# Ledger of designs, part 78: designed miniproteins, single chains, continued (5)

Each design is a single chain, and the fold is of that chain. pLDDT is the mean over its residues in the fold that is shown.

## One batch from the design tools (miniprotein)

Design m18699
Fold by ESMFold2-Fast:
Structure m18699 (fold): chain A 87 residues (1-87)
Amino acid sequence: MTKEEQKELLKKIVDTVAESAKAALERGFSEEQVAENVERTLIEFKKLYGISKEVIKENKDYIIDKLVEAGLSRELAEKVVDKVIES
């Protein structure tokens, strides 16, 4: 998979995960529970599709922005992305 293909796939995954996070928050799940589930899901997709650490780093701001738009605090969104990068 090329870096461009990884980027396009990552954005689609992030958009889907962010919509799921928003729905969970609207249903009354805590930000901490939602952040943990988002982190786990993104790590699983990173490994399943072979998305590189560099592609995630280059798109860090996009991921944070989408998670913040979904209703997570910036602090939790940044923590999630750092954990995904470390995985």
Scores: mean pLDDT 88

Design m18700
Fold by ESMFold2-Fast:
Structure m18700 (fold): chain A 72 residues (1-72)
Amino acid sequence: MEVVTEIRELAARAPDTAEELELLAALAYMAAGVYRSAAKVAPPEKVPELLAAAEEARALADELEARARALA
């Protein structure tokens, strides 16, 4: 599952409106939450991978939210 990559590709396929960027940011925040929750029940060897994915998703969400605000 490469949700972060899919969201990034959608953001790149412009024209991006503020509303579309806000929606993509919300999806990235949701993905970050899912990865963090998965890490709580995952085997120890999978935890770093899931936490890294959560951080990447959170960073993407923050970037997209900032871009949406710049368009307003």
Scores: mean pLDDT 77

Design m18701
Fold by ESMFold2-Fast:
Structure m18701 (fold): chain A 85 residues (1-85)
Amino acid sequence: SPLEEALRRVKERVKEFGKKALEKISTLDEKKQKELAEKLIKTYEDMIKQAEQLKKQHPDLAPLVDEIIKVLKENIKKLKEILEK
């Protein structure tokens, strides 16, 4: 389905974006690292809320949506490690 293909693309984009965001953060000063990490955590948390709503509307896609949520949670975990410095 077009929605399933879109979700697979979202999963890959979230993985790629998360990696590039961490690489970019590593080049910034401590204050900018924390500011960007906080902004990205909020963005990922909002994406998780949207993903949970999508699971309710499309239960058949739940396994793929859960994979996206897992990637988002791992990205949040890595960003929280930056804030704990």
Scores: mean pLDDT 86

Design m18702
Fold by ESMFold2-Fast:
Structure m18702 (fold): chain A 81 residues (1-81)
Amino acid sequence: SAREKEFKWMQLTLEAHDAAREAQRAGLPASEIEALNERFVERVKALFSDEKEQQERIRLLESMIRGVQDAVRYVEALRAG
């Protein structure tokens, strides 16, 4: 159902947020971060069958992950000064 898909999407975005934050804080290699991100993209593709919705949700996910990574780097830079 649409409601069940939205709950799964919310869970996926929360998990992706936490994973991105932890990976960035741990200083994981770019290749390992990319592999983790690809796993979340695969979950989006499994959850949404419509190509346009799939593309929109993937863009939102990627934007969120970049924002989390940038926020972690910014905080770390402030602590280093």
Scores: mean pLDDT 86

Design m18703
Fold by ESMFold2-Fast:
Structure m18703 (fold): chain A 103 residues (1-103)
Amino acid sequence: KSELIALARKAAKAIMEIIKKYENDPEKLKKELSKLLGLPVETLPDQVFKELVTRILIAGGEKIPEILKDAPVAKYPEDLAEFLGMIDIQSHREQIENGLKQS
């Protein structure tokens, strides 16, 4: 459990750094986040992509940036949003760990 929380925090921090760098370039933002997370997020519909990324940010304890405030999970109770994000981290643990090593 401690390792999963540490992974969520590391992933969320890395996501925030990419968002800060590419927030004005949506195509590069999706591509770099896809590469970081080891997931095909660049091929997902914008709503699904934003929700997935926002769940991981909440699970990692990061503040939701302006570009993700309209994600459905941002309106959920904090405990529920964090729980869903931790499920996403657990379900994609190997892909996320491998993506983080390539950053």
Scores: mean pLDDT 79

Design m18704
Fold by ESMFold2-Fast:
Structure m18704 (fold): chain A 75 residues (1-75)
Amino acid sequence: MALSEKELEVESLVSFAAAYKALGDILKSQGNNEGAIEAYKKAAELAEKALALDPENEVARELLKEAREKIEELE
């Protein structure tokens, strides 16, 4: 079973969003709050793009919510 171009794009966006969120968590743990905020902002942007293509994507919705909450905690 092959993914459609849209499904591949959504999967890629979700994967990159998760990676940037993880990077933000690492930077936050190191005390790099500025770097953490930038990583979480990238995660939120990618999750928003995934939701624009697939509005019912629960993983993208959760990543966006968590990234936004982390940004608010650090700003």
Scores: mean pLDDT 84

Design m18705
Fold by ESMFold2-Fast:
Structure m18705 (fold): chain A 66 residues (1-66)
Amino acid sequence: KVLEVDLSAPNANGASLANQAVRDGLVDPEELGRALGALGDKPLEEYAGEDVLAALRSLGVEVRVV
């Protein structure tokens, strides 16, 4: 249950990170939605990548920056 991310990649954003974690089965999309909802009422694409990574870590997803 490790998400590998390159934060320097031109496509690294909140939506791409969230979609990768859900697609890889690392997190339940409803649980992720609740965690992000605690940060504000925003579309997924408007969250900073750091906020999405913090939410994923709070749900037990191990994140490795490459």
Scores: mean pLDDT 69

Design m18706
Fold by ESMFold2-Fast:
Structure m18706 (fold): chain A 73 residues (1-73)
Amino acid sequence: DDTLWRPVWGTLVEDVTEEQPGRVRLADGSVVRLLRKTDPAREGDVAAYPLGEPRAGTGVIGWLLVSLDEPLV
């Protein structure tokens, strides 16, 4: 399996829009890019996928961290 993932808890700090992918703050204080399905992924990129409906300011929800060698569809 070329997709490696680990579920983590995180808070959305920047909403996803058509023009930007958004950002998620994790429990350790790191911020990762929220990859949209249409965003180009680079080999070795890490993306966070919400396990619920994300909203900036909503609080902590589950996030799936994925190491990508290609875009998810």
Scores: mean pLDDT 51

Design m18707
Fold by ESMFold2-Fast:
Structure m18707 (fold): chain A 55 residues (1-55)
Amino acid sequence: MKEENLKAALEVLKRHAETQTPEQVKQSVDSLRRYAELEGLMSEEIEKRLEELKK
């Protein structure tokens, strides 16, 4: 299911954010946000998780 893939990608990104530059994290967050919007998977929970990764 596409939602499961999105949640898995968020977990991977969260883990990798510790070793990536802020610019790399932002690019990854922007890509996942776009994917969620295009697939109709965007929710308040997903939006909040994406914003938390940018900080």
Scores: mean pLDDT 75

Design m18708
Fold by ESMFold2-Fast:
Structure m18708 (fold): chain A 111 residues (1-111)
Amino acid sequence: KIEEALELLEKAIEKLKKAIELIKNNGDINEVIELINEASELLIKAVELAVEAFNEQGKYELAEKIRELGLEALRKLGEAGEYLRKGDREGAIKSLEEAIEKIKELKKLVE
């Protein structure tokens, strides 16, 4: 479960980095939205797997921190989507970069 969660978090980061690159290169916004949606799905599954694994180990406080960081990262992904809807490319990039940092922090806790 932990190994699968880590793999899913890495895949989410890769998709978000690709989304940022597409925004910077004036790529297809629909492709950017799809990458954000895919990263959100990967993040949700990774958090569920990590929370389950740490709860099984009796590490309830760590499981809760993982849940909280996951929700914060998802919030940043939602903000990026709102910025894209408004045509604010710089706001979208910043929110995606902040989401990546939260996912990296989450990955360190899961490791």
Scores: mean pLDDT 89

Design m18709
Fold by ESMFold2-Fast:
Structure m18709 (fold): chain A 82 residues (1-82)
Amino acid sequence: MMDEAFERAIELLRKAGDEKGAAAVEALREALRAGDWAAVEAQSQVLGDHIRQAILEGRLSEEQAREVRELIARALEAWLAE
């Protein structure tokens, strides 16, 4: 469940041409797998800043950004439930 949600977020960002955003999601996923909460917090901030910049550049719509954020939130919720 968690891995599938992260993969979907990565694919959405790649389809938008946002390889850096996809890499940021992968880094967040690795931090969660390692149980490194400091890295999770840092990578979440990097990803959030990057998504805002992608919206400003017109590479991501507000709706697409919301979908990516929802997928990540569901992945985090599923990870905490395990």
Scores: mean pLDDT 79

Design m18710
Fold by ESMFold2-Fast:
Structure m18710 (fold): chain A 87 residues (1-87)
Amino acid sequence: TPMEETKILFLLAAAETDVDVAKRLIQSNPALAQHNLDNAEGLVEKARELVEKHKEELSPEMLEKIEKRIEDVEKQVAEVKQQLEAV
């Protein structure tokens, strides 16, 4: 439904914001960067749960868009984690 779509998109937008904040903090505050990444991972997990519960209510087009966005966030989280490990 449009309401569940809105919830999923909100969670993903929040996760994307947390990843962006983490990227900006890698050099100045690595601990806070890690905290933002952990939060982003939790938000993505919640988004995946909502997708699975409401898969039949989502259009195939919206489902594909959401799944791609989840994959993009997960990839960015992994990349930032590697940058933090290199410090």
Scores: mean pLDDT 88

Design m18711
Fold by ESMFold2-Fast:
Structure m18711 (fold): chain A 96 residues (1-96)
Amino acid sequence: SSILDDLRTELEKIVAQMPPHAKPAFTEAVQDLIAHAEKVLNDKSLTPTQKAVLILAYQLGLNTELALRFPGDEAVEKAIEEANKIVLKAAKQIES
């Protein structure tokens, strides 16, 4: 879907900016989030609001794992904040 392609493109820009020590973990997290979002978006049993909530909840879990793996890392904290904005925008587009 267009929303999924836009989400992938914007999140991959964050991965590209990550320092070498965090880049593999962010690459894996982005791939995991995109795979989950694709599954959720293609699930005909879910309402648009349920799809948005499930994608946001999954992203929160991934952000928590990244924060625990890289405690006090300012580059990681900034990347999580930017990813939050991107995913929230996508969720609002899905719900509308």
Scores: mean pLDDT 90

Design m18712
Fold by ESMFold2-Fast:
Structure m18712 (fold): chain A 68 residues (1-68)
Amino acid sequence: SVVDEIKEKMEEVKEKAIKEKLSFEELENRLKGVYMDAVAKYGDLSKEDAEEVGKYARELMEEYKKEA
């Protein structure tokens, strides 16, 4: 699904951010980029799918804060 593809890309972004020691702000910008790129390619997500992706991104960001 589109949601699963977005989540996979967000996980890859987080792993790269950890490896490259990126700032929290850069991680946030890159996660936002993944979402915007998906919207540009597939159109607007359903409300439920958008909420699921948004929740997942927030969870990744909170995990990253503990490492920053």
Scores: mean pLDDT 81

Design m18713
Fold by ESMFold2-Fast:
Structure m18713 (fold): chain A 94 residues (1-94)
Amino acid sequence: MDEEIREYVEKVAERLELSEEEKEKLLERLLELKDPQLARHLYEAVESLETEEELEKAREYVLRIANAETPEEALRAIIELETYAAMLEIQRVV
């Protein structure tokens, strides 16, 4: 379970070109939440993005998660990123 969270964080960090420090902060925050499904949903949202502009927006949300002072702030940023990714997908398909 911690291993799954680590794998998803590593993939997100690679996709968004996060620094090692940013990656470690993101990992610490997601491990505090203790929910591998949240880490998977975050990864799936980031993986669904295609353009440089979309990836840069996702990077902003992910940095908000990494730098969140409370679990509630981290969860809000995750929900906002998931909503952003879902809205883009809907607009592209129908």
Scores: mean pLDDT 82

Design m18714
Fold by ESMFold2-Fast:
Formats: structure tokens, sequence, C-alpha cells
Structure m18714 (fold): chain A 89 residues (1-89)
């Protein structure tokens, strides 16, 4: 991944973390573990690691019984699109 692509993904992960906190889900251990893995994967720049971390984050979000789950899924979709564009470059 280019430095610009990694920076965009890092910013998207930061936005996801803020959204999780805004919805009062910061104490969810599965969400926190998945976000930590995604942050580490993005820092590594390994697209395979990032893809795996996104899958785990998606599972954690789907397990949350929240009326705001859709907002978390939308942010996940944005991160996945950024990764997809990076891989096609």
Amino acid sequence: LSPEQRERLREAVERMRRLVAEHGLEDDPALQAALRRLEEAVASGDPHAITGALVELGRAVYAVDSPRREELLEELDRIARELGEALRA
C-alpha cells in the first residue's frame, strides 16, 4: 500500500473507533479486540491482514443488538472500499 492509502485507512479506522465510542459500545470486548486487530493490520500495510481484521470487525458489529448498527456497517463498508481501491491501484 502507498503511504497515502495507508493514511486514508488509518483515518477511517480512527473514525470507526470514535463512532463505536459515540454509540456507547467502547466496553464491548469483541468490538475492542476487532478494532485493535484492524489498527495493527493497517499499520502493517498488509492487505491480507487488513481483510481478515475487517471480517472479524464485521462479525463483532453484527453481534451487537443496537439500533445504530447500520451506522457501524456503513463505516465498515467505507473502509472495505478504501482497501479495494488500494488493491486495484
Scores: mean pLDDT 77

Design m18715
Fold by ESMFold2-Fast:
Structure m18715 (fold): chain A 74 residues (1-74)
Amino acid sequence: SAAEEEMRRLAEETVARLLAAGEPAWAQSVRDAYEAILAEARATGDWAAALRRMRALQQLADRELEEVRKEAAA
């Protein structure tokens, strides 16, 4: 479904950015969270809740990575 593809895209983008930033343990945590959220969405059919959770996870990662990038640029 479009929602499942969007979840996968959000997870892959977040993981790729974390790996590029040298954060493999955090990338693995995102993969683990994605698998759990995906399994719940498939069981319940609540893709809207799953997408909200994935977007929140990406926002947290992006916020922290932005601070790391600012420090690297200084």
Scores: mean pLDDT 83

Design m18716
Fold by ESMFold2-Fast:
Structure m18716 (fold): chain A 94 residues (1-94)
Amino acid sequence: SLLSAVADMPNKLAVDSGINALKFIAEQQGTKTAVELVESSTYSRGYEVATSTLLTAIVQGVDNLALSLGVGMSEEGRARGEELAARAAAALAG
């Protein structure tokens, strides 16, 4: 779960803040919009390369929020999350 992933991160406070922001965005504008914001150049600015683990945890958090609201992650949101995770993994690998 996202909670388990957060517990293992060196900066739990920063991760929790990001997750809370994503929860707010997903609740107001939908899961797809939250995933798009994570992918955006503005959000990734200053990180150069975010770890695949961090991006996966963020995407899983948005998906878990959607499920908790009785709404599954949209097909487009899921596909974008997978694409974002793949790009992060590729950047880390080389």
Scores: mean pLDDT 48

Design m18717
Fold by ESMFold2-Fast:
Structure m18717 (fold): chain A 78 residues (1-78)
Amino acid sequence: MDAAIAVLEAAAARLLEAISDPAAREALREGLAAAVAHLRAGDLAAALGAFGDGLARAAEVAGAEALPELDLSALPAL
């Protein structure tokens, strides 16, 4: 569990570093916080949904062209 949270936080930190728009950064932070809470509760599906929603809001605010296509298949198996 802690390893999955650490990977998610590291990925989100990299994205936040790349995003200059404060509203987009806030949307991603909200999604990350919700995802971490769901992961701690053991609900992976809810965590993925919350993080995905945060990414979608951030992309919408920043403009889709400002964010690279992300493939989360690189997350390690637990």
Scores: mean pLDDT 69

Design m18718
Fold by ESMFold2-Fast:
Structure m18718 (fold): chain A 95 residues (1-95)
Amino acid sequence: SVEEKVEVANLYLKALFGIELSDEQIEELRKALEENPDADPFEVLLEIRAKKAGISLEELKKRIETAIKHFYSPEELEKRQKDLEAELKKRGLKP
């Protein structure tokens, strides 16, 4: 469902970036997914973020990749991925 896709995208951002979506951002993502239910919710979220920032999706992806490499060790990334997978299982969502 759209609600499950919103929850998955929010958990991915929280686990990988320590970022929690605002109520306004959750609503924007929900509306976008209602228009295109088969879209990747993470990709849709990145498009919304890029538009709000006035940059291209490609530029935002480069900034995210740079930030991840700068702030997280490989061990920290593995830990965050495992924490995400555990949380998805607790909520009955697929990883």
Scores: mean pLDDT 74

Design m18719
Fold by ESMFold2-Fast:
Structure m18719 (fold): chain A 58 residues (1-58)
Amino acid sequence: DEAKRAAELGGKAGPAGAAAGAGNASYLQMDEDLVREAGEKGGSPAAAEAAGRSGTAF
């Protein structure tokens, strides 16, 4: 998915996506808002996945 490639760069540029798993109390609710906002600002909802992927992908 070319969107994942763009989200990978966008996710790093968007600290909001990375911070999603770090200090959010309403994890699930903010997850939806973050993936939407990250996709809107970054380019795709995969931006949130890119943030987690950089930690889980090896």
Scores: mean pLDDT 49

Design m18720
Fold by ESMFold2-Fast:
Structure m18720 (fold): chain A 77 residues (1-77)
Amino acid sequence: EDVDLDSAVYHVAGAVYLSLGDLEKAAEYYRKGVELSGGRSAELLRALGEVLKQLGKDEEAEAYFERARALEAAGLT
């Protein structure tokens, strides 16, 4: 359900770097958020997938999108 504030802070940091065009730092901070959430944040998994897709890592991005979709379908965050 709820993740701790640290994972939310990493999500915000990732979004800031993404807006600056720093895709590598955006991915780094989103990965930290995913780890702190225990991989249970569909929003963080989707955000990481979007950045990975922009980095040309389509196969890895699809894996994260599928994980996010599975969590949403199961009623998890």
Scores: mean pLDDT 78

Design m18721
Fold by ESMFold2-Fast:
Structure m18721 (fold): chain A 76 residues (1-76)
Amino acid sequence: ALSDAERKAAFQAFLELLKSQLDELKKEIQSLSEEDKQKFLEHIEKLKKWVNENADKDIADAINKELDEIKEVAKS
């Protein structure tokens, strides 16, 4: 099992990865079919739930902000 410190470090690393890859990920999502965009949105909602249940609030809020930007691209 991961310690609280290890879990926090893992979520921080995930946030940094999301920020660094955000523009490229947005471009890839824009190229998806409507069916694949819908499946992607369902996966993002599951990921947001898991983050909210497992991450500290401040880190969860930051990750959710980045994920919400990705969701808006998928809705367009």
Scores: mean pLDDT 81

Design m18722
Fold by ESMFold2-Fast:
Structure m18722 (fold): chain A 96 residues (1-96)
Amino acid sequence: GAMEALQKANELIRQAQDLLSSSNNDKDLEKALDLLEQALDILEKNRDKLPKKDIIDLANQIISLALEILSKTDNLKLINRAIALILRAIGLQLDL
């Protein structure tokens, strides 16, 4: 259900935040990006079923964590993924 989707997105974002608080190596940054991309996919898929405020709040958390990844890496592949994720999260909010 929609509440289970919201709970899963929150869990994925929390897991990404925990990784970023404990590590700055590229492998953990890549794993954090994987988690954040999964969370955003859930929000996009459930856009019509979730309260707009919850989507905005979680999308902003995804943006903040992706910006943190950008501050921690010089790996062009990770930089490109983080920028793409930020743009997707902004796009989701604008289309609400």
Scores: mean pLDDT 91

Design m18723
Fold by ESMFold2-Fast:
Structure m18723 (fold): chain A 55 residues (1-55)
Amino acid sequence: DMNTVNAMNHARDDMNAYYDRTVARYGVTDPDMAAVVADRRNDFNANVDTRVNAI
């Protein structure tokens, strides 16, 4: 339903903001960490898209 989709999109925005803050704080000094965060962010967003499309 739309309430579930809206809740998932809100959680997605919060998590993406967290990833952005993490990369901004540490990514310049640790490029390996920046790559791991990017991969994790891509996997997270792909999983949310799969769940939203299944509803």
Scores: mean pLDDT 75

Design m18724
Fold by ESMFold2-Fast:
Structure m18724 (fold): chain A 83 residues (1-83)
Amino acid sequence: MEIKPITVHGVLSPTELEVELNGDKGIWEVVGGKLIDGRPMAILKNKKTGKIYAVDVSDLLGAVAEAEGTGRPVTKNALVKEV
């Protein structure tokens, strides 16, 4: 699990986000949630590449809330793990 920048560009649906993660910008689907190393993580799947990442729920929701509140892309450091 590593700290990586995540940029939230917007919410497209209840399960789809436009996000840049680890340099890859795209549409990511929230496919579930898991506890990883005792931490609640959102499981994001890139719709184009099929890559799966776990992102800390609090970090992700904080970035989403700020992006939705400002109407602008928001970059924050997040705890991330490739799944």
Scores: mean pLDDT 86

Design m18725
Fold by ESMFold2-Fast:
Structure m18725 (fold): chain A 62 residues (1-62)
Amino acid sequence: MALRVADPEELAAALVRLSDVSPERARAIARGELGPDDVLSPELLAALRAAMRELGIGELVY
């Protein structure tokens, strides 16, 4: 899934709070700026899903 549009800063902030990713990495993930060879760890993917639920029941506004 590609994350795009409207609320990347809120998603990045939640991801930093829920995981050990750097602010730069969290922002890149939230903006969908990952390369084709970038694989999210299971822990990071779980944190991303938790952040999405916190922001609006698992769905991003875009």
Scores: mean pLDDT 63

Design m18726
Fold by ESMFold2-Fast:
Structure m18726 (fold): chain A 92 residues (1-92)
Amino acid sequence: SDEEIVREFRLAIGMLDFDRARELWPLVPEERRVALLRELVRMGEAFLRAGMVPLALKALEAALELLDRFGTPAHEALREEVERLLEEARKL
């Protein structure tokens, strides 16, 4: 049930349960991974713009870890965006 895994992943990130999100990630269908990683990165950026730096770091570090373990060359632009946002967050 690919849709159940996607739903559980979205619930995990919505609850700020990034450990559960990491646990679910290997089960996420390949074709859904770019969109879900992008959702996680946008969440991290939104926290950063809201001044919630510790939450931004947790979300962006989770995204970078998933990209390191499961990313492909197609994810390189997203990796660069995450690294840029992490550098920005760490300067605050």
Scores: mean pLDDT 85

Design m18727
Fold by ESMFold2-Fast:
Structure m18727 (fold): chain A 96 residues (1-96)
Amino acid sequence: NPDIDQNIDDLMTLPPSQQLRALLVLNRNLRQNLSDSDYNTILSSLQQAIQAAIRGDQDSFRQHMSQVRRQIDTLSPDDQQIVSDSIRDSIQIARQ
């Protein structure tokens, strides 16, 4: 899904404070909207990306976001679309 690649790149190019805000909004939205199995698939890597963002550790942040990206490809097509839309919406909220 090319929209997922672009949306992740856009998230990763945000300023650190906006990256953290986007990830917190994203995690909340994914918890509400994904199936339990698909949310659990990405949860650990997403939480590690959030913790890296809190610390300002850009290398760990990029590593964990790369893992999240790989895990998204293993989700159901419907949940992949939810993730894509949720990333885009989280970036828009974080930019306010």
Scores: mean pLDDT 88

Design m18728
Fold by ESMFold2-Fast:
Structure m18728 (fold): chain A 67 residues (1-67)
Amino acid sequence: DKKIEELKKKAEEYVKEKYPDATDIEVEVLYIDDTVAYLKVTFTLDGKKITIGIIIVDGEIVKVGEL
């Protein structure tokens, strides 16, 4: 699904911009409807595994927090 792929790409790009050395970026869609998506993003930074949540509303990132 192109919509899901676009959301995952947006989340991955966010991580790469904030943490250029991040590796093993994995994006999981927890919830999606026509307006809102809740994403779980896990990545490795300096040997440490980090997990964040991202909320997207109408294609815009509105909230990011560590899980």
Scores: mean pLDDT 82

Design m18729
Fold by ESMFold2-Fast:
Structure m18729 (fold): chain A 77 residues (1-77)
Amino acid sequence: MAKKKIEEAEKEAERYREIGRRDEELGKELLSKSSYTSQTAGGLLGISGSANRFVGDRILERTREKVKKELEEKKLK
C-alpha cells in the first residue's frame, strides 16, 4: 500500500518536473534572442518552469510525509 502511493506520487512529480524542464529550456532559448518580445516570453516561461518543478516536489514530499506518518502511527500501538 505505502509503496504504491509513493510510486504514484513519483510519477505525478516526474510529469510536473518534465513540464518545468521543457518550459525552462524554451525560456532560455527565447532569452538568447535579441527581441524584447522573445525576452519577455522567455522570462515568463522561466517562472512557469520553476512553478511546475515546485508543484512536483511538493506532491512527492506531501505523499512521503503522509506515508511516513501512517507507518509510524501503525508501529506505535
Scores: mean pLDDT 76

Design m18730
Fold by ESMFold2-Fast:
Structure m18730 (fold): chain A 99 residues (1-99)
Amino acid sequence: MSPLHEALLELKRLEDETVKKVREILSGSASPEAVDRIVELVRKAIEAAFFGRDDEAQKYRDEALKLAEEHASPQTVEEVKKLIDEAIARARELRERVR
C-alpha cells in the first residue's frame, strides 16, 4: 500500500479505538445521546489533527471536554482528556509519515 493508504487505515483504527475507550469511560456517567455527541467531537478532533487543522482540532477537543464536564466527575474528564490528547498526538505522527 502507499504511505497515504497505510496512514488512513491507521487513522481509522486510532479513531475507532479512541471512541471505544471514551464510550466505555463515559457510559456510566452520561446518556447514550451525550456519549454519541462527545465521541463525534473526538473523531472530528482526531481528523482535524491528521489534516493539519490544529485550530479546529483544539476547538473540537475543547467542546468534547466541556460536554464531558457536564456529565462526568473531574477524574473521569481527566481520563477522557488524556485519551483525546494521546490520539491527537498520534494523528499528527501519522500526518508526518505522508507529509
Scores: mean pLDDT 86

Design m18731
Fold by ESMFold2-Fast:
Structure m18731 (fold): chain A 99 residues (1-99)
Amino acid sequence: MIKELLEAIREELAEREVTEEERAEFERRKKEFEEEIEKAAEEILKEAEKAGLSPEEVTPELAKLTAANGLGARLVAERPGAGENLALLLIEEVLKKIE
């Protein structure tokens, strides 16, 4: 699952011709994105525990992916095109760290 998703995202990034400006923006905002994802993932895990879900049902990896997808969706909604490229770069980075 993770490897297949990572490969699909890498193929999409290669086809989309991500600009140097978009990559530079991602690198500048990378720490901000990582901190936002960590905070959102922690809240997801707390809500899962309150709902009686086990760590096997909602893992830290699943919480981080869910948080990254939420941030990615917001980036796409705010900036069509450029936001999608940023979202793909973000999801690739998260998937690489989970694997």
Scores: mean pLDDT 78

Design m18732
Fold by ESMFold2-Fast:
Structure m18732 (fold): chain A 60 residues (1-60)
Amino acid sequence: MKSPEEGVKGAQGGVDAARALGREDAVAAAEKSLKEAQNAKTPEEATKALQDSSRALGLG
């Protein structure tokens, strides 16, 4: 990811795809982590939240 903003945008696309597939638990967990990334005070916090979002979606 080039920036936290670009990472959030990419993760949102993943959440939308998971929602279309009916993965409600993964969507809820990923949305929570995405929200944490948007509210992060540091790049490290944003990276952790985005990583948690990706893991909830089964991407890492």
Scores: mean pLDDT 70

Design m18733
Fold by ESMFold2-Fast:
Structure m18733 (fold): chain A 80 residues (1-80)
Amino acid sequence: SNLEKGKKYYEEGMKAWRAGKYDEQAELFEKSADYFEKSGDLANAARAYFLASQAYRDAGKTEKAEEYWKKAMELAEKVL
């Protein structure tokens, strides 16, 4: 399911984070967020977009970091 794929990519993103692989971490959390959003799990989608944003910032990709930060905030507002 989309929810299971979201969880799988989230776990892979956490492994990339522990390994200091910021570009891989960002892409994995971006995929995780997309699947959570498609499953209707907006809270986990927001968290995954936030983590993708932080990883893109750590990788020096400021424009992508800002894009995913905005997506995270928009989804978070829907679940507050």
Scores: mean pLDDT 86

